# Designed miniproteins, single chains, continued (4): the designs that were tried, part 10

Each design is a single chain, and the fold is of that chain. pLDDT is the mean over its residues in the fold that is shown.

## One batch from the design tools (miniprotein)

Design m12315
Fold by ESMFold2-Fast:
Structure m12315 (fold): chain A 73 residues (1-73)
Amino acid sequence: SAQMEQLDQGLAYAERLIEYLRGIETDPAILAKLEQMAALLEQARKTTDLAQKLQLLQQMDALHREIGERLRA
């Protein structure tokens, strides 16, 4: 499915982003949010349910937005 392929690409991008930010970030609050994203990523990779995978990816997007807001503050 093209939709599943797009979701898998999104998860791969999220993994790379988490790895990158962990390497450069020292703020404990941002690191805590990155750990939450990593946990959601692991759950998303373990599920075969398309709807659950999409919901987990949306939760990761929300955390990524929060990290972005803190980095701009």
Scores: mean pLDDT 82

Design m12316
Fold by ESMFold2-Fast:
Structure m12316 (fold): chain A 61 residues (1-61)
Amino acid sequence: SRLARRSNGAATAAMTTGGASAEEAEKVGRKAADGWSPEEVREAVLEAGATEEGAEMAARS
């Protein structure tokens, strides 16, 4: 589903762009799978330590 793809993108961006821990990336992915909006995904990735560019990429994934 779209949600599964989005949650995978958010977790990957947090780990590779923001340097977030695997645990934090997995939490972001699970919340994105709950149907978060692009804005919510973006904010979660930023909270995990990603850059603004990385967060925007994750939100659009």
Scores: mean pLDDT 61

Design m12317
Fold by ESMFold2-Fast:
Structure m12317 (fold): chain A 90 residues (1-90)
Amino acid sequence: SEAARRAVYEKLKEELTEKLEKGGLAAFFNVKEVTDENLQKLVDMFIASMEGNKDDPAAVEAYKELLEKLAEYLEKEGYTDLAEYVRSHL
């Protein structure tokens, strides 16, 4: 059902937001370490996840909110150009 799909994506949004706030980028991307070399690729993979779900409005809404949270976090950590890159996909 539509309500069940929305509940799944709302939970995903809440869980990833908590991971970002408590564990930073490594927890958000579910990796052991985030480096300058892998960060762009991790961001691109997350954006690709949104694009792969473009036909589900509930998925797109949740991913867009997560990308906004990710961009805010990146900007706070000094990754200003990467934050602008993320926002360009909103």
Scores: mean pLDDT 84

Design m12318
Fold by ESMFold2-Fast:
Structure m12318 (fold): chain A 118 residues (1-118)
Amino acid sequence: SEIERALELIIEGVEAMKQEKYEEALKKFEEAIRVLEKADPADERARAALALALVGASLVYRKLGKEELAQKYAEEAHRLLSETPVSEFSRLLGQAIMALLQEDYDRAIELLREALEL
């Protein structure tokens, strides 16, 4: 599925962030965003995954000193999260976002692998 492929790309992006390979991480998050933008806008799982990919890209842009792009991506992620109903899937992705914000990449990867099993 598009959601499964996007989550795998997001995991690869987080693994690249852990290794401080920011350009590689950005490419993976942007690929995930492109996959998810083709999904049904009413798909709550696609919206939650898109918000996560946007947070990942935002954090990479911040590491690269691109503050305006980081802010734009973070604002779009916040908008999508406010529109996403609570489910086990969205709860796991929300926890993964919190882990990413704390730079706990191993925790984020663990939570995303759990989301793939749903």
Scores: mean pLDDT 87

Design m12319
Fold by ESMFold2-Fast:
Structure m12319 (fold): chain A 69 residues (1-69)
Amino acid sequence: MFEEYLEKKVEEAKKAAAAGDLDSAGEILQQLLIMHIETTDNNKVKLILKAMNEITKAILESLGLSSPG
């Protein structure tokens, strides 16, 4: 299902960020951004934005930034 797909991508990106692999985490984030731009379904857009926010937070935490904003 689409939600399960996004959860898998978030988990993969969080693992990459935690390992210091910001290139892989960034590529996953970019894939979701492209999907967001191409998606016309408002419910899917909300799920994609939630996933992108989780990945962005993980990348920022990996960089030593403590405020999630």
Scores: mean pLDDT 80

Design m12320
Fold by ESMFold2-Fast:
Structure m12320 (fold): chain A 98 residues (1-98)
Amino acid sequence: MEKARQLLEEAARLVEETADRMEKLGFPEGARTARQVAEDLRRLAEEGFDPVKGTALVMRLVAAAIDAEMKGHKEAARLLYETARRVLKLLNEASKIE
């Protein structure tokens, strides 16, 4: 249980770092979405891990990446895709903790 919580908190920290970088890249909508996902990841750590809710949060990061790419924010899009992939890996590790 403790290790699953630590992985979710690590995912939240990663997403918050991504939000700060989105602001610096001039994509404040991506920053707002990332901060909301980080908050929801911390809530998931407190309430107990739910794979369906976790997957929905990854999908929100992917949707933000697509929006960034469509608006010409190519570096922001790449960072959001990379962040989504890393979060998915952490969530998969959390789901395997006995």
Scores: mean pLDDT 85

Design m12321
Fold by ESMFold2-Fast:
Structure m12321 (fold): chain A 75 residues (1-75)
Amino acid sequence: MEDELRELLQKAIEARRNNDTKKLEEYKEKIKRLLEEVLGTKFSDEFVDTILKTVEHGKEAGRAAAREIAARERE
């Protein structure tokens, strides 16, 4: 479940980066479906978009932190 949601979020982010609007819409729909199934509540498209942005920014922050740690280890 969480693993499947994480996979869909990653695929949606990749589709967005590749400007594949068709794939992005398909993955967003699947994410909305999973969230409704798991939480029993229907979420807006805007909410799903916010989750995607948050996950993408968190991923970039994680990469930045990893680069900083690697730089410190080299010193």
Scores: mean pLDDT 69

Design m12322
Fold by ESMFold2-Fast:
Structure m12322 (fold): chain A 92 residues (1-92)
Amino acid sequence: ALAEVGRRVAALTAPAAEALLPAAEADPDSPEVAGEAARAVGEALASLVEDPETAARIRRLGEELAAALRAGDLERAAALGRELMELVREAV
């Protein structure tokens, strides 16, 4: 279930969230904070997938999403986020 995946991602990303909290509080619209959060989520999602090829693809999409967010390309970020979520839904 997606809710279970969400809980596991939250647990795996908790250390990154704690580290990013001061920067997010200082600038909640920071592209750097958004990019680091996306990368941490991508790594967590990849760690939940048994198939190494699918895990590698999830990591790549997470990195591309992080790059799009840092560049302020919200349209590309939305498209990459949708592709990442569909891949995760199919893998779990």
Scores: mean pLDDT 74

Design m12323
Fold by ESMFold2-Fast:
Structure m12323 (fold): chain A 92 residues (1-92)
Amino acid sequence: AYRQVTDEEVAEGRAALEALDFPEEIKELALRLLEALKNGDLAAAEAEAARLEEALFEERARRAVAAGKLDDVRALLEEKGTSEERRAEILA
């Protein structure tokens, strides 16, 4: 369901991302996705979207751990089908 986006939409997306309290790595991945969509490179957009989804999942898990919501962390790890090794890394 990806489409090519305009320069204006990329600028709006960048401004929205800067207002969010996310790590710079997640913001950079989101911007790479927007650039791929701007260029009409749907294959690159799908690859960057997958990377962004993984980074967002990891950030959600980290926030849940920091908040002491271990049941939420377990639910997220089960939903994502995360490997046992990756679960151990995130929970460490």
Scores: mean pLDDT 70

Design m12324
Fold by ESMFold2-Fast:
Structure m12324 (fold): chain A 90 residues (1-90)
Amino acid sequence: SEKLKEEAIRLLQEMAELVRRHAPEDTAKRAVELIQQAIEAVKKGDTEEAISKLGEAVNVAVPALPEETARELRALSKKVVDLLREVSKK
């Protein structure tokens, strides 16, 4: 569903903004690049690549974030994964 893809992209953009605001500059840059790769994978319909890149972005960002922000980032990531798995259903 295009609506589910649009929602996944919106949440990925929110994750990128959260990382830019709260992570150190070098970590934020690397994590945001991975989130942008996840967005491009969603646009191409490659949900497996999108989930993989999102997982790498979370692994990069979480250790550098305050605990509360890390928890929020993981919650957003779970919502994106759930949406992308729903997109993959036929």
Scores: mean pLDDT 88

Design m12325
Fold by ESMFold2-Fast:
Structure m12325 (fold): chain A 90 residues (1-90)
Amino acid sequence: SAIAELAASLKPGETGLALVSKEGEIKDKAVLPGSADGTTISEKVQELMSKGEEGDKVVAIHLGEDGQALVSIVSAETGEVIDGGVISAD
């Protein structure tokens, strides 16, 4: 899945962002360092949303040092939070 692929590409402390098609394909992605603040993350999410088509989603994953990932999924069209949770990266 796009979520698992994005999570697997991250180092501990990093935040990964991906624009995912309705078919589950990654159209664009970015990795932000652990030093990135909420404003930087929000600006990158908005940039990815601007490239999205109907049915596309933006996935945000923060990887902790223990390999635990916090996931948020938002509609690229509306910016509404669709889903979110914690996953293990093992």
Scores: mean pLDDT 74

Design m12326
Fold by ESMFold2-Fast:
Structure m12326 (fold): chain A 95 residues (1-95)
Amino acid sequence: MQQVADSLAEKLRRLADEIYRLAKEAEQVSPETGKLLRETAEAFRKAADAFRQSVQQGRDELDKALEKATENLTRAARDPVGREIAQRAARLLNE
């Protein structure tokens, strides 16, 4: 449904912007964590753009973004310095 797709695209774009902000903070302390969060933000931005084109493409890209986010956040959480920032990013994923 178009209204649901538009709402989800807006939420994903906001989520991407917030994760990108955390990526910039993380790069100051842990370049590896910053890179992982930046990649995660780009994946959600791509999913948001896909939802604007079609619901089906948006769902496919969102599934890929969620898988990538889970992998990247799990990897970031292994670094004690990155763990707090990774937890903040994980909370943003609880739509």
Scores: mean pLDDT 76

Design m12327
Fold by ESMFold2-Fast:
Structure m12327 (fold): chain A 96 residues (1-96)
Amino acid sequence: MIRVEITVTGSASGEGKKAVDGILASAPAPLEIVEEDSKKTVLVGEFPSLQAAIDVALAGARAAEASGGKALVTVRHLTADHLEIVISVTGSTSSG
């Protein structure tokens, strides 16, 4: 098991909340909300692999996107050398 930090940058009561809800719904185990403010939410949990953490982060990013929102989701591996993965999501493309 590895310990991973997932940071969602966005409105905690808007698009950021939708990303957080998507992350929590997709996580294989409960995540702990260690920091929450009007601009970001920080979640920490244990994952069997970094790929599993990335998959959960992508599910959260997709939840924000499906709601027409924008969210920046950052995944950080806490038990390795400095390793940080940033996932940026923009809202849905307008169909003409």
Scores: mean pLDDT 72

Design m12328
Fold by ESMFold2-Fast:
Structure m12328 (fold): chain A 65 residues (1-65)
Amino acid sequence: TTTSTERVALPAEQAPAAGFPAPDGKTHTVTRYNAATGKTETITYHAEALPSGNVLVTRTTTTSA
C-alpha cells in the first residue's frame, strides 16, 4: 500500500470544476479502480476556506497493493 498527499489552493468558484468538494471542514472519500495500474485507489479530500476567498484542498491518494 502506498499513500501520497498533495495540497492545492484555488479560487472557490473553480473547486467544483476541478472535482473538489465544498469547504465544509469534513473529510470526503471516493474509491475508484485505476485500470492503468490495475489497483484500487482511495482518494480522500479535505477542503478549507481561506480568508482570501480561495479554497485549500488536501488530497490524499492511497493505492491498494
Scores: mean pLDDT 74

Design m12329
Fold by ESMFold2-Fast:
Structure m12329 (fold): chain A 108 residues (1-108)
Amino acid sequence: SMEERLERHLEELKELLEKYKNGEMTEEDIKRLEEILQETFKIVADALLKKVDLQKQLRKNPNLTLSAAQQAQQARDDALHVRALRLMSAAILLLLGAPVEWIEEELE
């Protein structure tokens, strides 16, 4: 699932952060950060475009109401999108050589 993929990315970023703290980052670790960035960016971009399209539909028809199941799914999707955004931010900060404290905040 997407939740399982994001959880794996979180665990992997935490391991990369420990290497970063110790100055032990390899070229393979940098390549893996780039891959995590690409995957999380795609999740965030796809999510944003779908949400914008939904908002456009709701504005065109003010009588359109989402079912309880659709509202629950949207809330779950929104939570996953925020997680993906934070993981993307952590990968960017690691690649830019940002302070450890900034990276740790994104991984909380």
Scores: mean pLDDT 85

Design m12330
Fold by ESMFold2-Fast:
Structure m12330 (fold): chain A 93 residues (1-93)
Amino acid sequence: SAADSAAEGIRLAAELAKQGHPYGATQAVAETLRGAGLDKASEFARKAAEIAQNGDVKGAAEYLRKASDAVLEQGHTPAAEAVRELADAVEKA
């Protein structure tokens, strides 16, 4: 499914965040979630990217956790777990 393909892309973005690119990783995930039709999660991830751009990695992580919850509500567990991994990586950036 589109959501299963999204999970792989989100995990790659989490690795980029671990390498010190939290803004770029979060922005890429917002686009990935939009492409998968996960509109509510994409909106939360877009807000997370804006917060990360301003240097607030903890605030960005909170919005990514909201994005993960929205993905989980739609039944896409692997993608939700990948977004949670991104949130943890962004918070530690």
Scores: mean pLDDT 87

Design m12331
Fold by ESMFold2-Fast:
Structure m12331 (fold): chain A 79 residues (1-79)
Amino acid sequence: DEAARLAALQAELAEAQARVEEYEGMINFLNEAGLLRLPVPQEYIDKYGPDTSKLFEGLAAARERLARVQAELAALARA
């Protein structure tokens, strides 16, 4: 069932990439807003909370997941 495993990993890759992009977008917004004196959009507060340490922690976890999925896809592509 290699095809099903490959399809599942490709779907997981897309989700992992989107999650990294969401965290990076939020952090980039906060960095820019820090120069401009920052209201963080309510959508981001509702989703990520106002604690920036948790945003960096979430980004690190998201990047680890992305790297794992990429490694699994690369291993399947070599097989």
Scores: mean pLDDT 74

Design m12332
Fold by ESMFold2-Fast:
Structure m12332 (fold): chain A 69 residues (1-69)
Amino acid sequence: RLSLAEGGMEMAKLLLEAGLSDEEVSLAIQRIADLLQQGDVEGAKRLIRSLPVPEEVRERLLEVLERTV
């Protein structure tokens, strides 16, 4: 199991490698962290599925999320 900080770091790395800007990555990670702190795992999954990244990156983000909760 990953901490929120560890999961956030892994997700940030994946998003940067997918070509998102530092600002886009920071905003996405903050929103995911806020949803997880509220216990809204389904909201976090919906946010990840809406991100402008390839499907393979999206699948890896969901795997990191599941390891974080």
Scores: mean pLDDT 81

Design m12333
Fold by ESMFold2-Fast:
Structure m12333 (fold): chain A 65 residues (1-65)
Amino acid sequence: SAEKEKNIKEGKEQLEKALKELDLTEEQKKEAEEYNQKVIDAIKNNASADEIQAEVAKMHEALNK
């Protein structure tokens, strides 16, 4: 659905922004990929928008450490 596509796109855009703004370590890059995969998996399993936003927020917080 269009909503699922939008949520996946937003997740990818946030990952790309973090990679551009931060000089991420290999460990942080792996964590970012894991969070992104969790968001995609949640969308595929029809998770609520609030649940998806919570996962995105966790990814953002982890990448800023």
Scores: mean pLDDT 71

Design m12334
Fold by ESMFold2-Fast:
Structure m12334 (fold): chain A 104 residues (1-104)
Amino acid sequence: MDEQKKRLEELVEEIRERLEKARSVEELKEVVEQAKERIKELAEEGVDPNLLAQTASTIAGLLGRKAIELGEKLGLSQETIGELARYIQQARDDILRWLKEYYE
């Protein structure tokens, strides 16, 4: 458990660093795709699905916060920011469904 939690904390820090460097909607979407792939890799390595689900939700929160900040900096419409938030939520829901099917 403690070792797996440390690996997941390292993933969250990796995503946080990538988000600090993201300056466009395109780069933000790349971070979303990288996060999904990393979570799938950790699942294949046998990391606890409940810890992965928690981590996916944590990452989705970080992505959503970045989408709002980036949207404000780029002068995006409130509608476009909402579409980005929905894209992130859909990606989270997709990975949570994948995890459930993978372990069931």
Scores: mean pLDDT 84

Design m12335
Fold by ESMFold2-Fast:
Structure m12335 (fold): chain A 64 residues (1-64)
Amino acid sequence: SPLQRALDQLRADIATLRRAIAELEEEIARYGETVIKYVALGILRAGLAFSEEQAARLEAQLAA
């Protein structure tokens, strides 16, 4: 279904965002924080939170 496809894509995006956050956090730990890395980490975390909320809404809609 279109909703199942949207959820599958959103789950893939969530996995990608989690990996990107982990990689950036490791880079900051190894090489230090910069303004650009701080901003990038904030954007990635906001995107993850938004995507997780959207996935929860779609999962609830599919379960109904």
Scores: mean pLDDT 89

Design m12336
Fold by ESMFold2-Fast:
Structure m12336 (fold): chain A 84 residues (1-84)
Amino acid sequence: DARKKLEEALRLLEEGRRLVEEGRARGDEALIAEGVELFRKGYELLGEVITNHSDEVQALPQEVVEALLETAPYLPLELKELEA
């Protein structure tokens, strides 16, 4: 079910963003790491939907588009910090 996978990916991305913001505010590296792991899982699920439903990539649900616009700027920086 593509819709269920998109909803789950959106939930994981939003939760990951929240944990990263909280961790940065508190200086809590473990919380930032947890948030990035949720981002990774969310993007993996989104990638599965994109790969299996390529025609839907152009017609992503509004909720997914909004989540990506809000979370995408965080993911590359957080991943680089955790990998460093």
Scores: mean pLDDT 66

Design m12337
Fold by ESMFold2-Fast:
Structure m12337 (fold): chain A 77 residues (1-77)
Amino acid sequence: MSEEKIEELVELAKKGGLSPFELLAKVVREIEPWVLFDAAVRVLEAHGASDEELRRVAEESSSDQVREAARYVLRRR
């Protein structure tokens, strides 16, 4: 189920060792399009990405939903 995959990616984000871009590439590959925005937000918040990292994701990601998720997280800070 998509929720199980999202929980796995959130735990991976909390553990550290992967960049936000690597985690979001997994989100885009493994998560259903209709929950992808929510999954990306949860992963980015769990990672604790810096404002600079979130800005780079918002500008450079090939996924519109991932870019919007990064902008959303930035606006909430």
Scores: mean pLDDT 80

Design m12338
Fold by ESMFold2-Fast:
Structure m12338 (fold): chain A 77 residues (1-77)
Amino acid sequence: PIEKYIKALEVIFEREKEKLKEISGSIPEWMEKAMKEQLDIHINVLKTSPLQKRLDYIKLLARSVGMEEAELKKLLG
């Protein structure tokens, strides 16, 4: 169901946020706003994508934040 993909995407964004905090010490307001806007865009892409493209998309995003495939599978299933 779409809800599991949205949940996985939210976890991915939280990890990106944590990594940015570790590197820069803080996240400026403009970056936090930009990240929220990007999250909303990604949610819309997931909602409008065919199932196979949706799975490929979320896997790509998970990999970009260093999320293990096993962890992504747990979130999705």
Scores: mean pLDDT 80

Design m12339
Fold by ESMFold2-Fast:
Structure m12339 (fold): chain A 68 residues (1-68)
Amino acid sequence: MPSLEEIVKEALEDLDKAKTVEEVERILNNYNLRMQEVYAANPSISRDELVKAMGEIHRKAQEKIEEL
């Protein structure tokens, strides 16, 4: 099972490659769902860790949208 840190790294790399706002939104939605699934499947992951990881992805997505 991938860690939240690994998922964040993959999301940031995918967001960096996005060329349109629609691609950014699709990537953000897909990774948000995947993170929620990992959190639901692993009770050892804290809500604080999930919130922090989601925040990093959202921040990168916002920065990318502002550049497009």
Scores: mean pLDDT 81

Design m12340
Fold by ESMFold2-Fast:
Structure m12340 (fold): chain A 65 residues (1-65)
Amino acid sequence: MPTKEQMETILKIAEELIKSDIPTEDQIEELAKKVKERLGWSEGKAKLYARFAAAQLSQKRLQAK
């Protein structure tokens, strides 16, 4: 299970990479690569939590307006 600190790190990377309200598959793949490198996670785990973080970021931005 990811810690709060690990999830915060993923969200910061997501915020830097994904500037649109709705992330593209390419942006999620790039985020997963950075998560794998930064946290030393498996590709599957990195992709899963990258998708989750991207969805969370999108929801936050869509909720704003």
Scores: mean pLDDT 77

Design m12341
Fold by ESMFold2-Fast:
Structure m12341 (fold): chain A 72 residues (1-72)
Amino acid sequence: MGVRFSDEQKQVLMEIANELMEKEDDLNKVGLILQRLSELAQQYLNEHPDASVEEFREFLKKEYEKIYKEVK
């Protein structure tokens, strides 16, 4: 792990992970999506350390939907 998320940023990641787990039964697909999303989240935080929780949420939601469609 190298990146330290705020409690609010962790909540955003948990909300996305919970939604994915509720709608997807393929554990391999879930694992791939969560791994890629985590990597993008870490990269985003490193590039935009002053980003708001709302900007972080919007970024992750867009990337999540894109990844979900690509991992079919």
Scores: mean pLDDT 75

Design m12342
Fold by ESMFold2-Fast:
Structure m12342 (fold): chain A 101 residues (1-101)
Amino acid sequence: SAAERRVAELRARIGELLSELGRATVDESTTAEQVRELVERVLEAVEELRRIDPAEGRELARLVAGFLEGLADRARRLGRPEEIVEVLLEGARRLRALAAA
């Protein structure tokens, strides 16, 4: 169906964005603004998926929140700016709220 196709497209897009975010968070040239833009794109895609399939969207929100928390821990260990860590943790909190709703 069109809905199933859109869910598959959103899952692929989220995977691509998370891969890009993982690379960006360890790149010393990456700014907190760039990380924030990537996090907002992830949140938009997860929110769209949750509107189409609430159960799958909630589960994905939970998994992505854990991934962002892991990236924040890695960024802190690598000595990245605290603003980047805060952006990732705020993104994780917003995803946890989506998973709980």
Scores: mean pLDDT 90

Design m12343
Fold by ESMFold2-Fast:
Structure m12343 (fold): chain A 74 residues (1-74)
Amino acid sequence: MPSLEEIIEEAKKELKETLKPGEFGEKVVQVSEFETVSVLGYRRPSGEVSLIVEVETINEDGSVEIKIERSVVE
């Protein structure tokens, strides 16, 4: 099974390969019963891709934890 990091990198790669200038895209992956990854991408007219990665984790006590990362890649 791919790791969480591998799932995130594959989603980023798919968005980088499919998004054209001015386009938005989203990839959502259910990693487990307790973990969901959402990657939102936007390719700028200049060619760079802005990416937002959200990882949602449901803890054993029922609390929800959300980690957000932002990046710009060419």
Scores: mean pLDDT 80

Design m12344
Fold by ESMFold2-Fast:
Structure m12344 (fold): chain A 102 residues (1-102)
Amino acid sequence: SKADEYAAKGDEALAKGDYVTAARYYGRAGQLYSQQGKTDLSLEYFLKSIEAYVKAKVLGSSLHAAVLSSVAKSLGYEELSKKALELHLEASDYDDKQITEL
């Protein structure tokens, strides 16, 4: 499927250390899995996308991680919610520093 194609492109970019490109492809895969009703895969790829953005130190990653944590918790995905919360805390320090430097 197109979702599987984007997931594979994300994996390829991640292997090359291109975290921003990996995050974009994983995010698109997550959106397409969501449209297919594949909630488990959708949340998994949204988590991978946010993980890649955090590795790239992209501003705003903290907010996206917090949103994913809340959504995952509301759907009963406790482990994924905890992982997203950890990414939120990690990215919060980076986001605060970037805003202060502006």
Scores: mean pLDDT 83

Design m12345
Fold by ESMFold2-Fast:
Structure m12345 (fold): chain A 97 residues (1-97)
Amino acid sequence: EEDKEKGLKYLIEGVEAFRRGDYEKAIESFKKAVEYFEKSGDNLGAADAYYLLGLVYEKMGKTEEAIKWFQKAIEYAEKAGNDLLLRRAKTALEKLK
């Protein structure tokens, strides 16, 4: 669906921004990805975008925000039934607690 395609587009843009150290653009893009994945009911896409938001905030030293986004990634990964992403998000969260 169009919303899933837009979610994927913003997810890719966010990853590219994150790789080059443009954290502000990465956050903007990942938040847009979440918006479109949630509109389309794509729990896996939303979980990926929330997980990546957590990584960006962690890289910025914003621990409380990183925890918040990893918790959302866990919730959506559980809804999606994706064990690998669930494990990754839980491991990332445990490192911050």
Scores: mean pLDDT 88

Design m12346
Fold by ESMFold2-Fast:
Structure m12346 (fold): chain A 74 residues (1-74)
Amino acid sequence: MSMEEKLREAIREGVELSKTDPEKAKELIKEALIEAGVEEETAERIAEGTVQLSKIMPDEVAVQYALREAKEAL
């Protein structure tokens, strides 16, 4: 599995988790971003933004946001 596929799966899992446990979801997304090579502070900001966006937008939009931000940060 490619790094992008692994990151996308982790973000999707985090977005789904955000519906029941937003703090755990933020942690999961942040860890996945750091594993992909994103700097810790940037990963935290992207994870928080992704969780907030998932509350008002479709899940796939939140996933795409996180992936786009991660690519810009790498």
Scores: mean pLDDT 83

Design m12347
Fold by ESMFold2-Fast:
Structure m12347 (fold): chain A 100 residues (1-100)
Amino acid sequence: SAADEAAALAAAKRVFAEALRLGEERGAPQSVIDLFRAVLEADVASVRALDRLFLARAMTLTPEQRRVLRELLEEAERILAAEDPEGLALWRRFTHEPVP
């Protein structure tokens, strides 16, 4: 639904914002920081559009930079699971674990 997709997009942006904060705090590579900022600043109509942008940007990173990116996103998701578990579940449904 449109409401579920809007909630998923909002949850995705919260995860990326938290990942950016963690990355800056922990001294992540500038390429990873720039990716999080690009995703957050993107004027995207849907969570699927955000996911496509994220994946395209992630593919330009080295394997080591992608590892850092993944670790920061996983940590951000753990932190936000307590704050917005429903939105996080909807985001995962549309991007990481798409349902038919």
Scores: mean pLDDT 80

Design m12348
Fold by ESMFold2-Fast:
Structure m12348 (fold): chain A 97 residues (1-97)
Amino acid sequence: AEPSLEEELAAAEEAAKTLPPELRELQLRAVEILRDYLEGRISEEEFRARLRELEREKIALRLRRHPELPAPSEEELEALIDEVVAQTLAELREKLA
């Protein structure tokens, strides 16, 4: 049987416990943002804004841990964030259908 969205969010929180502390914090924040949106506490506009901020923090953490990687330009960063937000919304809409 396909798990409910609530069960998937609970599983994501459990999976976060296996991550390094910095990544765990970001993953738990992602789950909280998703729950706030699904429960109608934030608008789609606010949801997009919070996801964009979280993605920026994830990229900054990756660059701190891997300074050998090239830093993305502002344009590249915005494009990557836009793609991740669009994919997240598309996946969420598919799961709710």
Scores: mean pLDDT 76

